# Designed miniproteins, single chains, continued (3): the designs that were tried, part 34

Each design is a single chain, and the fold is of that chain. pLDDT is the mean over its residues in the fold that is shown.

## One batch from the design tools (miniprotein)

Design m9231
Fold by ESMFold2-Fast:
Structure m9231 (fold): chain A 73 residues (1-73)
Amino acid sequence: ASQEDLDAETYAALAEMQVAIAKLALERGAPKEDVRRSLEKARQLADQAYSLGNTEAAERVRKAVEELEKEVE
């Protein structure tokens, strides 16, 4: 553990924030690389939330990431 004292709700919230950042970046025509980085962070944070027991939020984030990845192409 990297001295992380975050709970499942915090990881889920951070993951949802990264999804929102990626969506906004796409809408504003940001570089595809910047969008992909935000989506990768969202997926990693969602995986952490899932591991700590917040499966519902993690599944929502995963679906949002998949939809946005299709838009980036």
Scores: mean pLDDT 80

Design m9232
Fold by ESMFold2-Fast:
Structure m9232 (fold): chain A 69 residues (1-69)
Amino acid sequence: SLAEKAAADRAELDAAIARGGADAEVPLSEERRELTREIGETLRRIGDALDAGIAKGDLEAGLAAGGAA
């Protein structure tokens, strides 16, 4: 199945990273991971504001204005 294949591919990738990175001094990877998480959190807040209707309200107002008077 696709899920089993994806899980196997991920496990293989994780194993390859562990083999190659087991002795790699890469504290920078954690810093970059944290930066990625912070970016993700910012994007999530933007998405939450959109879901709250801020940008959606603007789009709906624009759509209504684009309709016949």
Scores: mean pLDDT 57

Design m9233
Fold by ESMFold2-Fast:
Structure m9233 (fold): chain A 64 residues (1-64)
Amino acid sequence: GGPITFPSQKVKELWQRLQAKEGQIAFVERQIKAGDTSKKPELEKLKKEREKLEEELAKLLEEA
C-alpha cells in the first residue's frame, strides 16, 4: 500500500463494508437507547466485527 487509502479493490471493499457496519452499529445503538436493551449483545458483536475489519484494513494499508 501507499499513502492513498485505496491501493487495491480489496481495500476499497473492506472500507465499504466498514462503513456499512458503522451504520448497523448506529442503528442498534438507537434501539438500545429507545429501551431495547436486549440488543446489547448484538451491539457488542457488531463492534467487535468492526474492530476486526478496521485492523485488517489498517494492516493491508500498511503492509500491502
Scores: mean pLDDT 77

Design m9234
Fold by ESMFold2-Fast:
Structure m9234 (fold): chain A 82 residues (1-82)
Amino acid sequence: MLSPEQRAQDAASLRASLPGFVEDLKKAAEEAAKGNKQARIESSKLVTAAGIMYAAAVLSGDQEIADELRKAMKEAIEIDKK
């Protein structure tokens, strides 16, 4: 098990990287919606990663990160449908 100090550092790193990840996810979904097949593959990978991160956040009790990831996944899916 990670130490409490290491867990705090990992959580801070995740929070710091989250906005960039959300933007990458949205950008991939927008490009996929334009018919870019490589962007569609990338969007699928990023949505899968977001789902794993969401599950980890829920299990760790970090509802703020979980809600941000859920919102990002929902927005990406809605963009890809267009």
Scores: mean pLDDT 74

Design m9235
Fold by ESMFold2-Fast:
Structure m9235 (fold): chain A 75 residues (1-75)
Amino acid sequence: MLTDEQRELAGRGGEHARKAFEYAQSGDVEKALRHAAEAVRLFREAGLPETADSIAETMARLLGVPAEVIRELAE
């Protein structure tokens, strides 16, 4: 089970993923990419690499870029 700190990081990751989705829908690709990368980073820090990969793939589809672009930005 996640610790309280890991749960907080995952919560912040989810918020950044939500913002990435909103920016993607408004056409702000640069902000969408930054928030998507931050979401992936936070889910990795939370010890949820499979969730991080799922977020990268989902956001990549929304933004029309390869998922590797988001994973690279999250580094």
Scores: mean pLDDT 82

Design m9236
Fold by ESMFold2-Fast:
Structure m9236 (fold): chain A 59 residues (1-59)
Amino acid sequence: REEKLRELGEKYGLTVEQVRGALQLLRDMGRAVTVQYLVRDMGLSEEEAEELVEELEKL
């Protein structure tokens, strides 16, 4: 749902489009690659990236 993606974006300082991209990456390439992307390319801490991925896995 768009609403959940927006809430996650607000919490982690990401756009809805960036959160949607992370969800797509998680579906296609799995958890480890998505965590690495969030840390390296989006500037999240590893802890924040792990938390966001756990929330995305519930969608």
Scores: mean pLDDT 82

Design m9237
Fold by ESMFold2-Fast:
Structure m9237 (fold): chain A 71 residues (1-71)
Amino acid sequence: MVSEEELEREVHVALGEIYLTLGKMDFEKGDYENAIEAYKKALDHFNRAGEVGRELAEEAQKFIEEAEKKL
């Protein structure tokens, strides 16, 4: 049985992954401002996922830094 807390964490990981993917697509097309916004949304969701999102949050932060260097 999936607890409400576990489901909430899973939802945040999934949303974070979606936003991370959207950010990567924006980055590939040279839309660095939109990429940063999507990566920040991914970071927020991974942070809300807690421990299971920690490594993904670190990844999202690195993508934000890389996109900011392109501006």
Scores: mean pLDDT 85

Design m9238
Fold by ESMFold2-Fast:
Structure m9238 (fold): chain A 74 residues (1-74)
Amino acid sequence: MDEKLREEIVEVLLKAGVPEDVAERAAESALAFRDDPEAAGQAVRRTLLEAGVPPETADRVAREVRELVARAQA
C-alpha cells in the first residue's frame, strides 16, 4: 500500500540523518516512480543532493529506497 511504502521510505531516510521535511519530499518523489525501482532511487538521490545531503549518504539511501520499492512490487 502507498501509505506503508511512504512510511518505510521516510523511516530509512530519517535513520540516515536526513531532516524530516527533506525525507518526506524524497519519499513523495520516490512514490511517483513506485513501479520503477531504479527511477525511484534516482529521484530520491536527486532530491537529497538538491537539499545538500552529502553524496555518499544520498547514494546509500537511494540504494536502500530502490530495494524497498522493488520489494513492495512483490
Scores: mean pLDDT 82

Design m9239
Fold by ESMFold2-Fast:
Structure m9239 (fold): chain A 77 residues (1-77)
Amino acid sequence: MSEEELRRQAAVELVAANIAVIGASFAKTPEEREQLIRVAREHIERARELAKGLSPEDQAEVLADVERIEKRLDEIR
């Protein structure tokens, strides 16, 4: 996998994680919320793994976005 492909895949995973976090924030049932939180965490972990193959600058950007999304997940009850 090329670094450019890794960057694109990491971005896709972060977008998917953010969509799941937004969905979890508006979920009307505990089951739906828990499912969306799980999906968001799966995408975050994939983004972290993809980031390992990136340049230090791109890795720092991905990890900053991951941290921001994780903080939002911690706020969902």
Scores: mean pLDDT 85

Design m9240
Fold by ESMFold2-Fast:
Structure m9240 (fold): chain A 65 residues (1-65)
Amino acid sequence: MKELLDKAIEKADGETRVLIGEAKTLYDQGKLDEAIKALEEARKFSTDPEVQKLIDEAIEKLKKE
């Protein structure tokens, strides 16, 4: 999970990057539902298909944990 969030942060810019960073902080605090919500918000601001795919993979992984 952490490696996936780090990859998403590396590829994302602007508001999307900030929201993914927020999700990583929430994940580290054990707030999985809030982390998913932050990633869903990041997905709304992203227009890059590669970044959207990384966000989707992170959301799916968090839902399975």
Scores: mean pLDDT 80

Design m9241
Fold by ESMFold2-Fast:
Structure m9241 (fold): chain A 66 residues (1-66)
Amino acid sequence: MVGDVVTLQAVKDYEAKTEEELSLKKGEVITAVIEEILDRNHLKIKLVDTGETKIIDGSAVRPIAP
């Protein structure tokens, strides 16, 4: 849901395909606010620690804490 703070864990290594995407290493944990759901595979997120907005591939991450 947009505006939710979520903790996401990378399920695999992911290399950013564009400058706007976030690169991930398997097992990496990020905390972010969901700003926009672009499609089922792409989320626009705001990183809580940096305030930076990035696009993430939803297939490369899973929620680990509700």
Scores: mean pLDDT 75

Design m9242
Fold by ESMFold2-Fast:
Structure m9242 (fold): chain A 58 residues (1-58)
Amino acid sequence: SDMEALRRAEERGRRAMDEVLAWIDAGVSAEELARRLGIPVDTAREILDNIRATRAAL
């Protein structure tokens, strides 16, 4: 069903996010993050900056 496919996609997204957060906690560089995710380095830097800003607001 479409709802079950959506739930599976959401679960995969959560697991992927947890993995990315673990990489950031381990000190991954923007260059390595970009390589692992297959995205531009500038986009990876924005992701790192946004996550760090969110954590700083904690």
Scores: mean pLDDT 78

Design m9243
Fold by ESMFold2-Fast:
Structure m9243 (fold): chain A 60 residues (1-60)
Amino acid sequence: MADNLAVSEAVREVLPLADTLSPEEVAERIRERALALGASEDLAESAATVVRRHLEARRA
C-alpha cells in the first residue's frame, strides 16, 4: 500500500535536482529513493523510466 506514496515522495524530493543532474542520474536517484521508501522494484523502475523519458523530451 505504501508503493504510490513512496514513488510520489521520491519524485518530489529528486525532481528539483533535474537542473543540475542528467536525466539518467535523476532517474537513478528516484529509483533508489523509491526503493528506500518501500516501493516495489517494478514500481521504482517504472517511475524512473517515466521520469527519464520526460526529462529527455525536455532537451528539445
Scores: mean pLDDT 77

Design m9244
Fold by ESMFold2-Fast:
Structure m9244 (fold): chain A 58 residues (1-58)
Amino acid sequence: ALAQAIYALMEDPANEEAWATLLALITDPELRAELEALRAEGVDPQAFARWAVRLLQA
């Protein structure tokens, strides 16, 4: 579920359903704040990819 939502956002950063899924799955307030900041900044694909790789490799 988490990896699928991340891949969907890497393919289409405007995918509201994938954003909703990620926000529902992430309960850590620091990770949620990072994700919301990335969304608010208009989704830099490189910044999102770095964040996603860090999360998936943890």
Scores: mean pLDDT 70

Design m9245
Fold by ESMFold2-Fast:
Structure m9245 (fold): chain A 75 residues (1-75)
Amino acid sequence: SEKEKKIKELEQKLVTLESAKGLLKAAISFLEKLLEETEDEEKKKKLEEEIKELEEQLKELEEEIKKIEEELKKL
């Protein structure tokens, strides 16, 4: 069934995106720990910038996950 094939493809994409989300959250947590341990002001600024970039990527991933979940609900 075309419907079953589409569901399977969307579920597979969702698994991939959820995995990527988990990795981004882990990376943010790791960088936040480094930021807390860092005394150098220039290094702190770089870490804060990297955290901000990863947080933006996380937001984009969460929006993609939401779109796929909404598509799955319509099937």
Scores: mean pLDDT 88

Design m9246
Fold by ESMFold2-Fast:
Structure m9246 (fold): chain A 60 residues (1-60)
Amino acid sequence: SPDWRRQLEEERREAERQTQRLLEEARELGKKDPVKGRQLEQQVRDQGRLVRRVLDETGR
């Protein structure tokens, strides 16, 4: 159905927006604690890549 592909694209966009918000929070944390900020940024990027991979596989 065309509808499930549209839903999947919306979920992809939402996941990307959430990742960007969390990256902004990690940058703010990094101003107070650079080590923890970098660690959180890496975790957010890793999680974002995993979510994108799952959504890409679901779309096949």
Scores: mean pLDDT 81

Design m9247
Fold by ESMFold2-Fast:
Structure m9247 (fold): chain A 57 residues (1-57)
Amino acid sequence: DVLEQLKISAEWLNTDVKEIVDNAIKALRAQLADSAGHDPAGIRRALETLEAIKKEL
């Protein structure tokens, strides 16, 4: 479970799950805007997953 993994990582890094998710979304959006030479579909799928997790937070 990605959300459970993020909670563990947040505690280990002494930070907030929401901050980790927000930063990941920003990074992936920047990569999409820069045009990935391959696998823009994978980046979009990752964004959908992270945005779904953010709604549960």
Scores: mean pLDDT 71

Design m9248
Fold by ESMFold2-Fast:
Structure m9248 (fold): chain A 56 residues (1-56)
Amino acid sequence: SDAEEAAKRAGEAAEKAGGPAAGRTGYWQALQAGKDHGPEGAREAAERAERSAERN
């Protein structure tokens, strides 16, 4: 689903920034956002994770 794809994006971004444990947490938090706020919630969580990964 779109929420699962967004969660994978969030997990990958978080893993790049903080390692495998952060990636796992980011994935599940984005899935939960999808359950609470629909697919847009998961997408927003993914965008936040990607933005954080871009920081120096």
Scores: mean pLDDT 76

Design m9249
Fold by ESMFold2-Fast:
Structure m9249 (fold): chain A 68 residues (1-68)
Amino acid sequence: VKAVLTVLDENTVEVTFSEDAILKTKKDIKLKKGEKVKLSVLELLNSTVVVDGKEYKINDVVEEIKLK
């Protein structure tokens, strides 16, 4: 699984995953492949992602960081 981050501002990031995923933050967010979600930078840094029953730290799956 790969994640693309888009930095929207100093506190906000938009995340997209290459596969259907569950983003585990303060709550579980179910995302389809290519679906975008906005999170605070702090929330993202403390999150994990579950894809096909496997859990990954967000830092281990980030492939690209884009600026808006």
Scores: mean pLDDT 80

Design m9251
Fold by ESMFold2-Fast:
Order: structure tokens, then C-alpha cells, then sequence
Structure m9251 (fold): chain A 78 residues (1-78)
């Protein structure tokens, strides 16, 4: 369970970081970087969502919540 939570937390941080970089690129008018960081954030969010669902099946509420937070950070709808 601990390893699953660590993965979910890492994905949440990656999604948040990528989304922040996307917003910075948007402010600068850098469409290429905005698109790249947005896709990265979505990717990390999707992986977090799937990991959170797996954590739920295993009864890990913390892992589920971290995966859900990663999905939200990546702009992914559950």
C-alpha cells in the first residue's frame, strides 16, 4: 500500500507542477509550451486516477484520495 500511495503522491505533484508551467506559458503567449505542459498534466492526472481506483479496490482510502487529487490537478474529470 505505501508504494501505491507514494506513486499517487508523485503523480499529483507532477500534475500540479505541469499545470503551473502551462499557466505560465499561457501568460507569455507560448502556445507550444502551454500545449506540452497541459498534455503532461493530463497524462499524470489520468495515471493518478487509475492508481486511485486500484487503491480503492485494495481498501486504501489515502491512495484513492491522492489519485483523485492527481486527476483534479491534471484537469481530468472522473
Amino acid sequence: MEKLREQAEKLRREAEESRKKAEEAKKKGDAVSYTGYTLRAIGSGLQGLLLGKEARKRGDKDGEELGRQAARAGGVKE
Scores: mean pLDDT 79

Design m9252
Fold by ESMFold2-Fast:
Structure m9252 (fold): chain A 66 residues (1-66)
Amino acid sequence: SDLETTQRVLERAKKLYEEGDEELALSFLNMLVGIARSTGDKETLELIAEAYEELGYTELAKEIRE
């Protein structure tokens, strides 16, 4: 399902961040934001916002919640 795909990508992004690949982690999260916005998937946007906050990207989380 789309939710399962989203969860898999979020987990991959968090792993990349933990390994020090912040730019690549952000790239994966930005890809998900684009997909969720194109489909109007508010639930996925909230999951991504939580991931941004967890990783310290507070301003990005705020922007996608608007």
Scores: mean pLDDT 82

Design m9253
Fold by ESMFold2-Fast:
Structure m9253 (fold): chain A 61 residues (1-61)
Amino acid sequence: LTPLQQRVLAAIEAYIERHGAEARISYRELAERLGVSVATVRRNVRALLEKGLIREEHIKR
């Protein structure tokens, strides 16, 4: 994983731990937490989904 993909994954996992296994994090919330654009988050989330490291049900669109 790239460093940014690792940060995105960690942020999603932290959100689920805090809010519960059915919690859904938005691209906007990830962008705010990571200090990057929503477009950058979307590309990295797509890469993580393709690798099977996260599940689509954890992301709000």
Scores: mean pLDDT 80

Design m9254
Fold by ESMFold2-Fast:
Structure m9254 (fold): chain A 64 residues (1-64)
Amino acid sequence: SEEEAIRKRAEALVAAIKKRFPDLTPEQVDRLYTLLYEALKSGEVNSPAAQEVVDLVNELAARG
């Protein structure tokens, strides 16, 4: 299904981010998954969900 494809894509993207930031908390992982899922489901690169993903990744990079 289309939803199954979106779900697996979101999971793959979270796995890639976890490779860069291995100390992500379960809460941060869940938030990233939710934001990526919503961004992929909307299909809009400038969506609020997509912007929150960029902001979260930038915050993680700044804290390291």
Scores: mean pLDDT 75

Design m9255
Fold by ESMFold2-Fast:
Structure m9255 (fold): chain A 63 residues (1-63)
Amino acid sequence: MSQIQRLIGEILRIIGDIFDLELQRQKALQAGDSATAARLAQRIADLRARRDQLMQQLRALPD
């Protein structure tokens, strides 16, 4: 299996996780639960940082 395939698979998983957490965050905000929204925002930020690291690795690979 190519390095590109592994990185793409991991990036797609993280994107899915971010999407799910963002939906939960929006629900928390609508309910007025600012504490839950803040915790979800932190988890989303952590996942975005990981995604960005993997995206940089992917860009460094030959096509």
Scores: mean pLDDT 84

Design m9256
Fold by ESMFold2-Fast:
Structure m9256 (fold): chain A 64 residues (1-64)
Amino acid sequence: MSFEEAVERLKELAKEYAESKDPEEKEKIIEETKELLEEMGIEVSKKEAESALEEIYKVLKEEE
């Protein structure tokens, strides 16, 4: 996956995370986000991946 594709995937994951009401689905999104960030060379914990999703979603909401 290219860096650009990874960034776009992160944005999609952030939207899915914010819109999901299923705890199991949210957990899968966090895990995918952690794996994607590690593929991009960013080593993170699941908690850090969750925080990243929340921050990305806030930025996306401001851009609209």
Scores: mean pLDDT 78

Design m9257
Fold by ESMFold2-Fast:
Structure m9257 (fold): chain A 67 residues (1-67)
Amino acid sequence: SLAERIARRYGPEIVATLRAMIDALKKIAEKNGVFDEEEYKRMEEILDKTAEELARIAGVSREELLA
């Protein structure tokens, strides 16, 4: 999984940070009640882009990071 792969390379602190970011985004969506289908899609795109940037920083492909 993504979390296990990142923990193996960078330690559990990075995984905790990513989980906190995802949880924060979900909480904001629930709190505001304004996220429609398009906004959820945009959030998923941001998460995908974040994974891509992490893969670049790690020096691996996005596919390798997400495996």
Scores: mean pLDDT 63

Design m9258
Fold by ESMFold2-Fast:
Structure m9258 (fold): chain A 118 residues (1-118)
Amino acid sequence: SSAEIAELLAEMRRLLAEMKERLLAIAGREADPARRAAAEALVEAFTAELERLIERLENGELSVDEFADGVIALAEAFRAEVSRVLSPDLAAEVGRVVGEFLRRVNKLLVRIEELEKA
């Protein structure tokens, strides 16, 4: 139902907010102030672009597959940019947090697709 899809989208936004908080905490551990500021800006841009994709999915502008492709593309670009700015250990932590988010979002997308077919 539309109400169940709305709850799944709300959970997706919660996961996005939790990921943003975790990513900003990792970026905040960068010792160089200029690299820290650059990493924080990359987190803000990445999470804003993901929110725009969620809005487009919610409004029916994207299919589940198009949304998934967009999320993966944004995550790949973000990880590449972060690896140029953060130390290798911090970049690896970012990669783990993003990977966890992608796995959790994928479970929600499977449920949304099942509800849209019902």
Scores: mean pLDDT 91

Design m9259
Fold by ESMFold2-Fast:
Structure m9259 (fold): chain A 74 residues (1-74)
Amino acid sequence: MPPPSPEDIERTARRAGEESRRIARELGLSEEQAERIAEESGKVARDALRQGMSPDSAYHLGVSHGERLARELA
């Protein structure tokens, strides 16, 4: 498979961030905390894709990181 395009990387990072934000809000975190968690989740997914991880694996890695941070703050 060819490496993902910059657009595909940003799409996957955004999806991971959105899911992590949703999880953080469900755990009762503030909108500000949820946004920071979403940013960290997106960075993890973006970096994983740049290192050659598949989009699905990068998405799951990003969401797992975001969920871990959300649980630490809750």
Scores: mean pLDDT 84

Design m9260
Fold by ESMFold2-Fast:
Structure m9260 (fold): chain A 88 residues (1-88)
Amino acid sequence: MTRATVTATNTTSVGALVALRLYVDGELAGGAVGGIVPGQTATVTVEADVAVADAEARVEVRASGSAAEAEAAEAAVRAATTTALSEL
């Protein structure tokens, strides 16, 4: 089994979402989404019954606010995001 964990911190003044998707051979094996309010850290976890060597984690960040605020917030949250894969 593989566990994918994303930890993201929102250091901005606008709300954000982090989406984690786990893929195997290009197919979606699992996914989770977490909301991150300003000043908070969110952890999102997905598990799949696959070997870690066959798993790929993909992370997407979306932010609210004006276009300029959203662009800046998405960049800041992405920079403060870490992804880990582990064998279970």
Scores: mean pLDDT 81

Design m9261
Fold by ESMFold2-Fast:
Structure m9261 (fold): chain A 64 residues (1-64)
Amino acid sequence: SAAIREALAATARATLELMKATIDLLKAKREGASEEEIARLEKEKEAAAARLNAASAAFEAAVA
């Protein structure tokens, strides 16, 4: 169904966003970025993780 495809696509996008946010944070820490920049990137990673949790829940609901 379209709903299942849309939920799967949303989950895939959220997964890629979390991966990107994680890589950005690790790179910033490795390069000695400012405390402010690291805090900003940690917040972005937390937001990406929350979006993935929401997308995964929606996918589970769509396939039930």
Scores: mean pLDDT 88

Design m9262
Fold by ESMFold2-Fast:
Structure m9262 (fold): chain A 63 residues (1-63)
Amino acid sequence: DLEALIKYLEEMAEKGNAMATYSLGLVYIQLGDLEKAEEYAERLKEMGADFLAERVRKAIEEA
C-alpha cells in the first residue's frame, strides 16, 4: 500500500534517515509532485547528504 509506505518513510525521515528521505523524493517525483520532491532534496542537503540531494534534483530535471 503506497499510503502506508509514504507514512513509514515520513517517520524514518523525521528520525534523520537519509535513505528514507531520498526514497520520499523519488516517490513524489513518480506521483508528479515535483514541489514536494524538491522539498525532500533540500532536506537531504540540510542533513549533509549532498549526493542524494543531487540525485533527487537530477530526477526532477528528467521528469
Scores: mean pLDDT 85

Design m9263
Fold by ESMFold2-Fast:
Structure m9263 (fold): chain A 86 residues (1-86)
Amino acid sequence: SMLEELEAEYRDLFEELVAEGDKVVAELKAKYPDAPAEEIMERALEETLGGEGVELLREGERLALTDPERAEELARRLAELVRRKA
């Protein structure tokens, strides 16, 4: 189905973003070994994505079903933000 195909393509982009983010998370865990996982993730999101990056992530996921071309555009912008800060 169209929705399944769109989700698969978006998922591939998301997996790449997660891999990039894992490096930031690993560095933060090494720097703050006593911090709970929730704090590490919040720090990683702020350090890597900022408010705009988080919005791109959420909006892209929502648009994947209604506007797949724009959802892919937002996902690529998020990837660029992650890569530049990682």
Scores: mean pLDDT 68

Design m9264
Fold by ESMFold2-Fast:
Structure m9264 (fold): chain A 63 residues (1-63)
Amino acid sequence: SHMEKLKKQEENVKKIVDDAIASVRAAKAAGDPGAYATEFKEGEDLPVEEAGILMKKYVDEKA
């Protein structure tokens, strides 16, 4: 059960990060100048830590 809880937390964090990245990409497509996604090659796996930093930067600057 403890391991299941950890896996669930990891899945939830991944979903939140993926949603944040998708939101930043959508904002860029809409011409939002505040979208601060790091420029990276499509298909590169961002570490959860780096993706989390991007998400926080986007939210903190209110894009």
Scores: mean pLDDT 58

Design m9265
Fold by ESMFold2-Fast:
Structure m9265 (fold): chain A 67 residues (1-67)
Amino acid sequence: MEEGLLRATERMLEEGREAVRRGDLERALRIANELEELGRYAREVLGLEEAAEHALRAAEEVRKLAE
């Protein structure tokens, strides 16, 4: 489960970076929101703190790149 979440987070982070590189800020912000929701789910429902921190950091990175 945790390995799958980390892999999903890395894939979404890469997609967010690609969206920013193409100037698709709407898509980048949508991906950042999805990463934040994934992080909250991992922390609040699954109790996976490391996976949650990873997803939340990825969300913040995409948001900063989009702004």
Scores: mean pLDDT 83

Design m9266
Fold by ESMFold2-Fast:
Structure m9266 (fold): chain A 76 residues (1-76)
Amino acid sequence: SSLYGQAHGLYLQGILALQKKDYKSAIEYYEKAAELLRQAGDNEGAAVFYEMAALIAKKAGDEELAKRYRELAKEL
């Protein structure tokens, strides 16, 4: 029920999506986890999830989306 607990649950769902090579869902789970960590005031944790989303976007061939997430991480 904590924001950290919810973010951890989303992280695990993202890992499962990656195992299925569902990059779109993995990015969405990590983005939601980052937003929950921002609400909790954990900007360092949020930046980690944005960087993870950027790496997945790059692996999926979406360089523009990857750059977008890297910029979000830098602003934290």
Scores: mean pLDDT 88

Design m9267
Fold by ESMFold2-Fast:
Structure m9267 (fold): chain A 65 residues (1-65)
Amino acid sequence: VSHETGALIESMAIAYEAGISIKVKKVDGKLELVIEAETERQLEAGREIERIAKDAGMEATIIKK
């Protein structure tokens, strides 16, 4: 399993537990995660996902709904 794949799996697990929607996009050959958060708790979980993604060389952005 690649480092990117492992980070994506971890991110999906966190998103599922926190009730967060994430979208995976590919921009200029790099994976980008779009994280949608509605509550402060979801925003905190989203920040953790952002850290995991960036540590694996992916881009991440958080959208507050």
Scores: mean pLDDT 79

Design m9268
Fold by ESMFold2-Fast:
Structure m9268 (fold): chain A 83 residues (1-83)
Amino acid sequence: SEEAERELLLRVLDLAIERFKEAGVDEEIIKLLEELKEAVENKDWEKAIELEKKLAELTKDDEEVRKLLLESIAEVAAEVAAA
């Protein structure tokens, strides 16, 4: 459902923000993730898509940031599968 997908996305974003802050990722990238989370919380899907595209552009050459994001997705997916 849309509600379940939104809940999973919010969990991924929360974990990614926490992990990115811990890893000292660029404040610009963290700010965009926080704005993306706000857009998802407000169900502003047009803004969420725009912010996702912006994040992808800024992180396309940053292997460490991409790895941290994929790790966050994997952790949430594993927790959901275990629940």
Scores: mean pLDDT 81

Design m9269
Fold by ESMFold2-Fast:
Structure m9269 (fold): chain A 62 residues (1-62)
Amino acid sequence: SDLEDGVKLGQLLRERLREEGYSEEEIREIMADREKTRKMLLELAKELGYSEKAVEIALQLL
């Protein structure tokens, strides 16, 4: 479902940022910027085959 995909997409973005060496505090600051987060989620969704609807749901759950 788009809701389950949105939840997973948000989790996968956080995991990617952790793997890139960002701290939990830095991840919160990055993800507070909605436009930057949307762009990162759209790129991740395109790579993994998630819908644009899942991106919008992920943003609403943040």
Scores: mean pLDDT 84

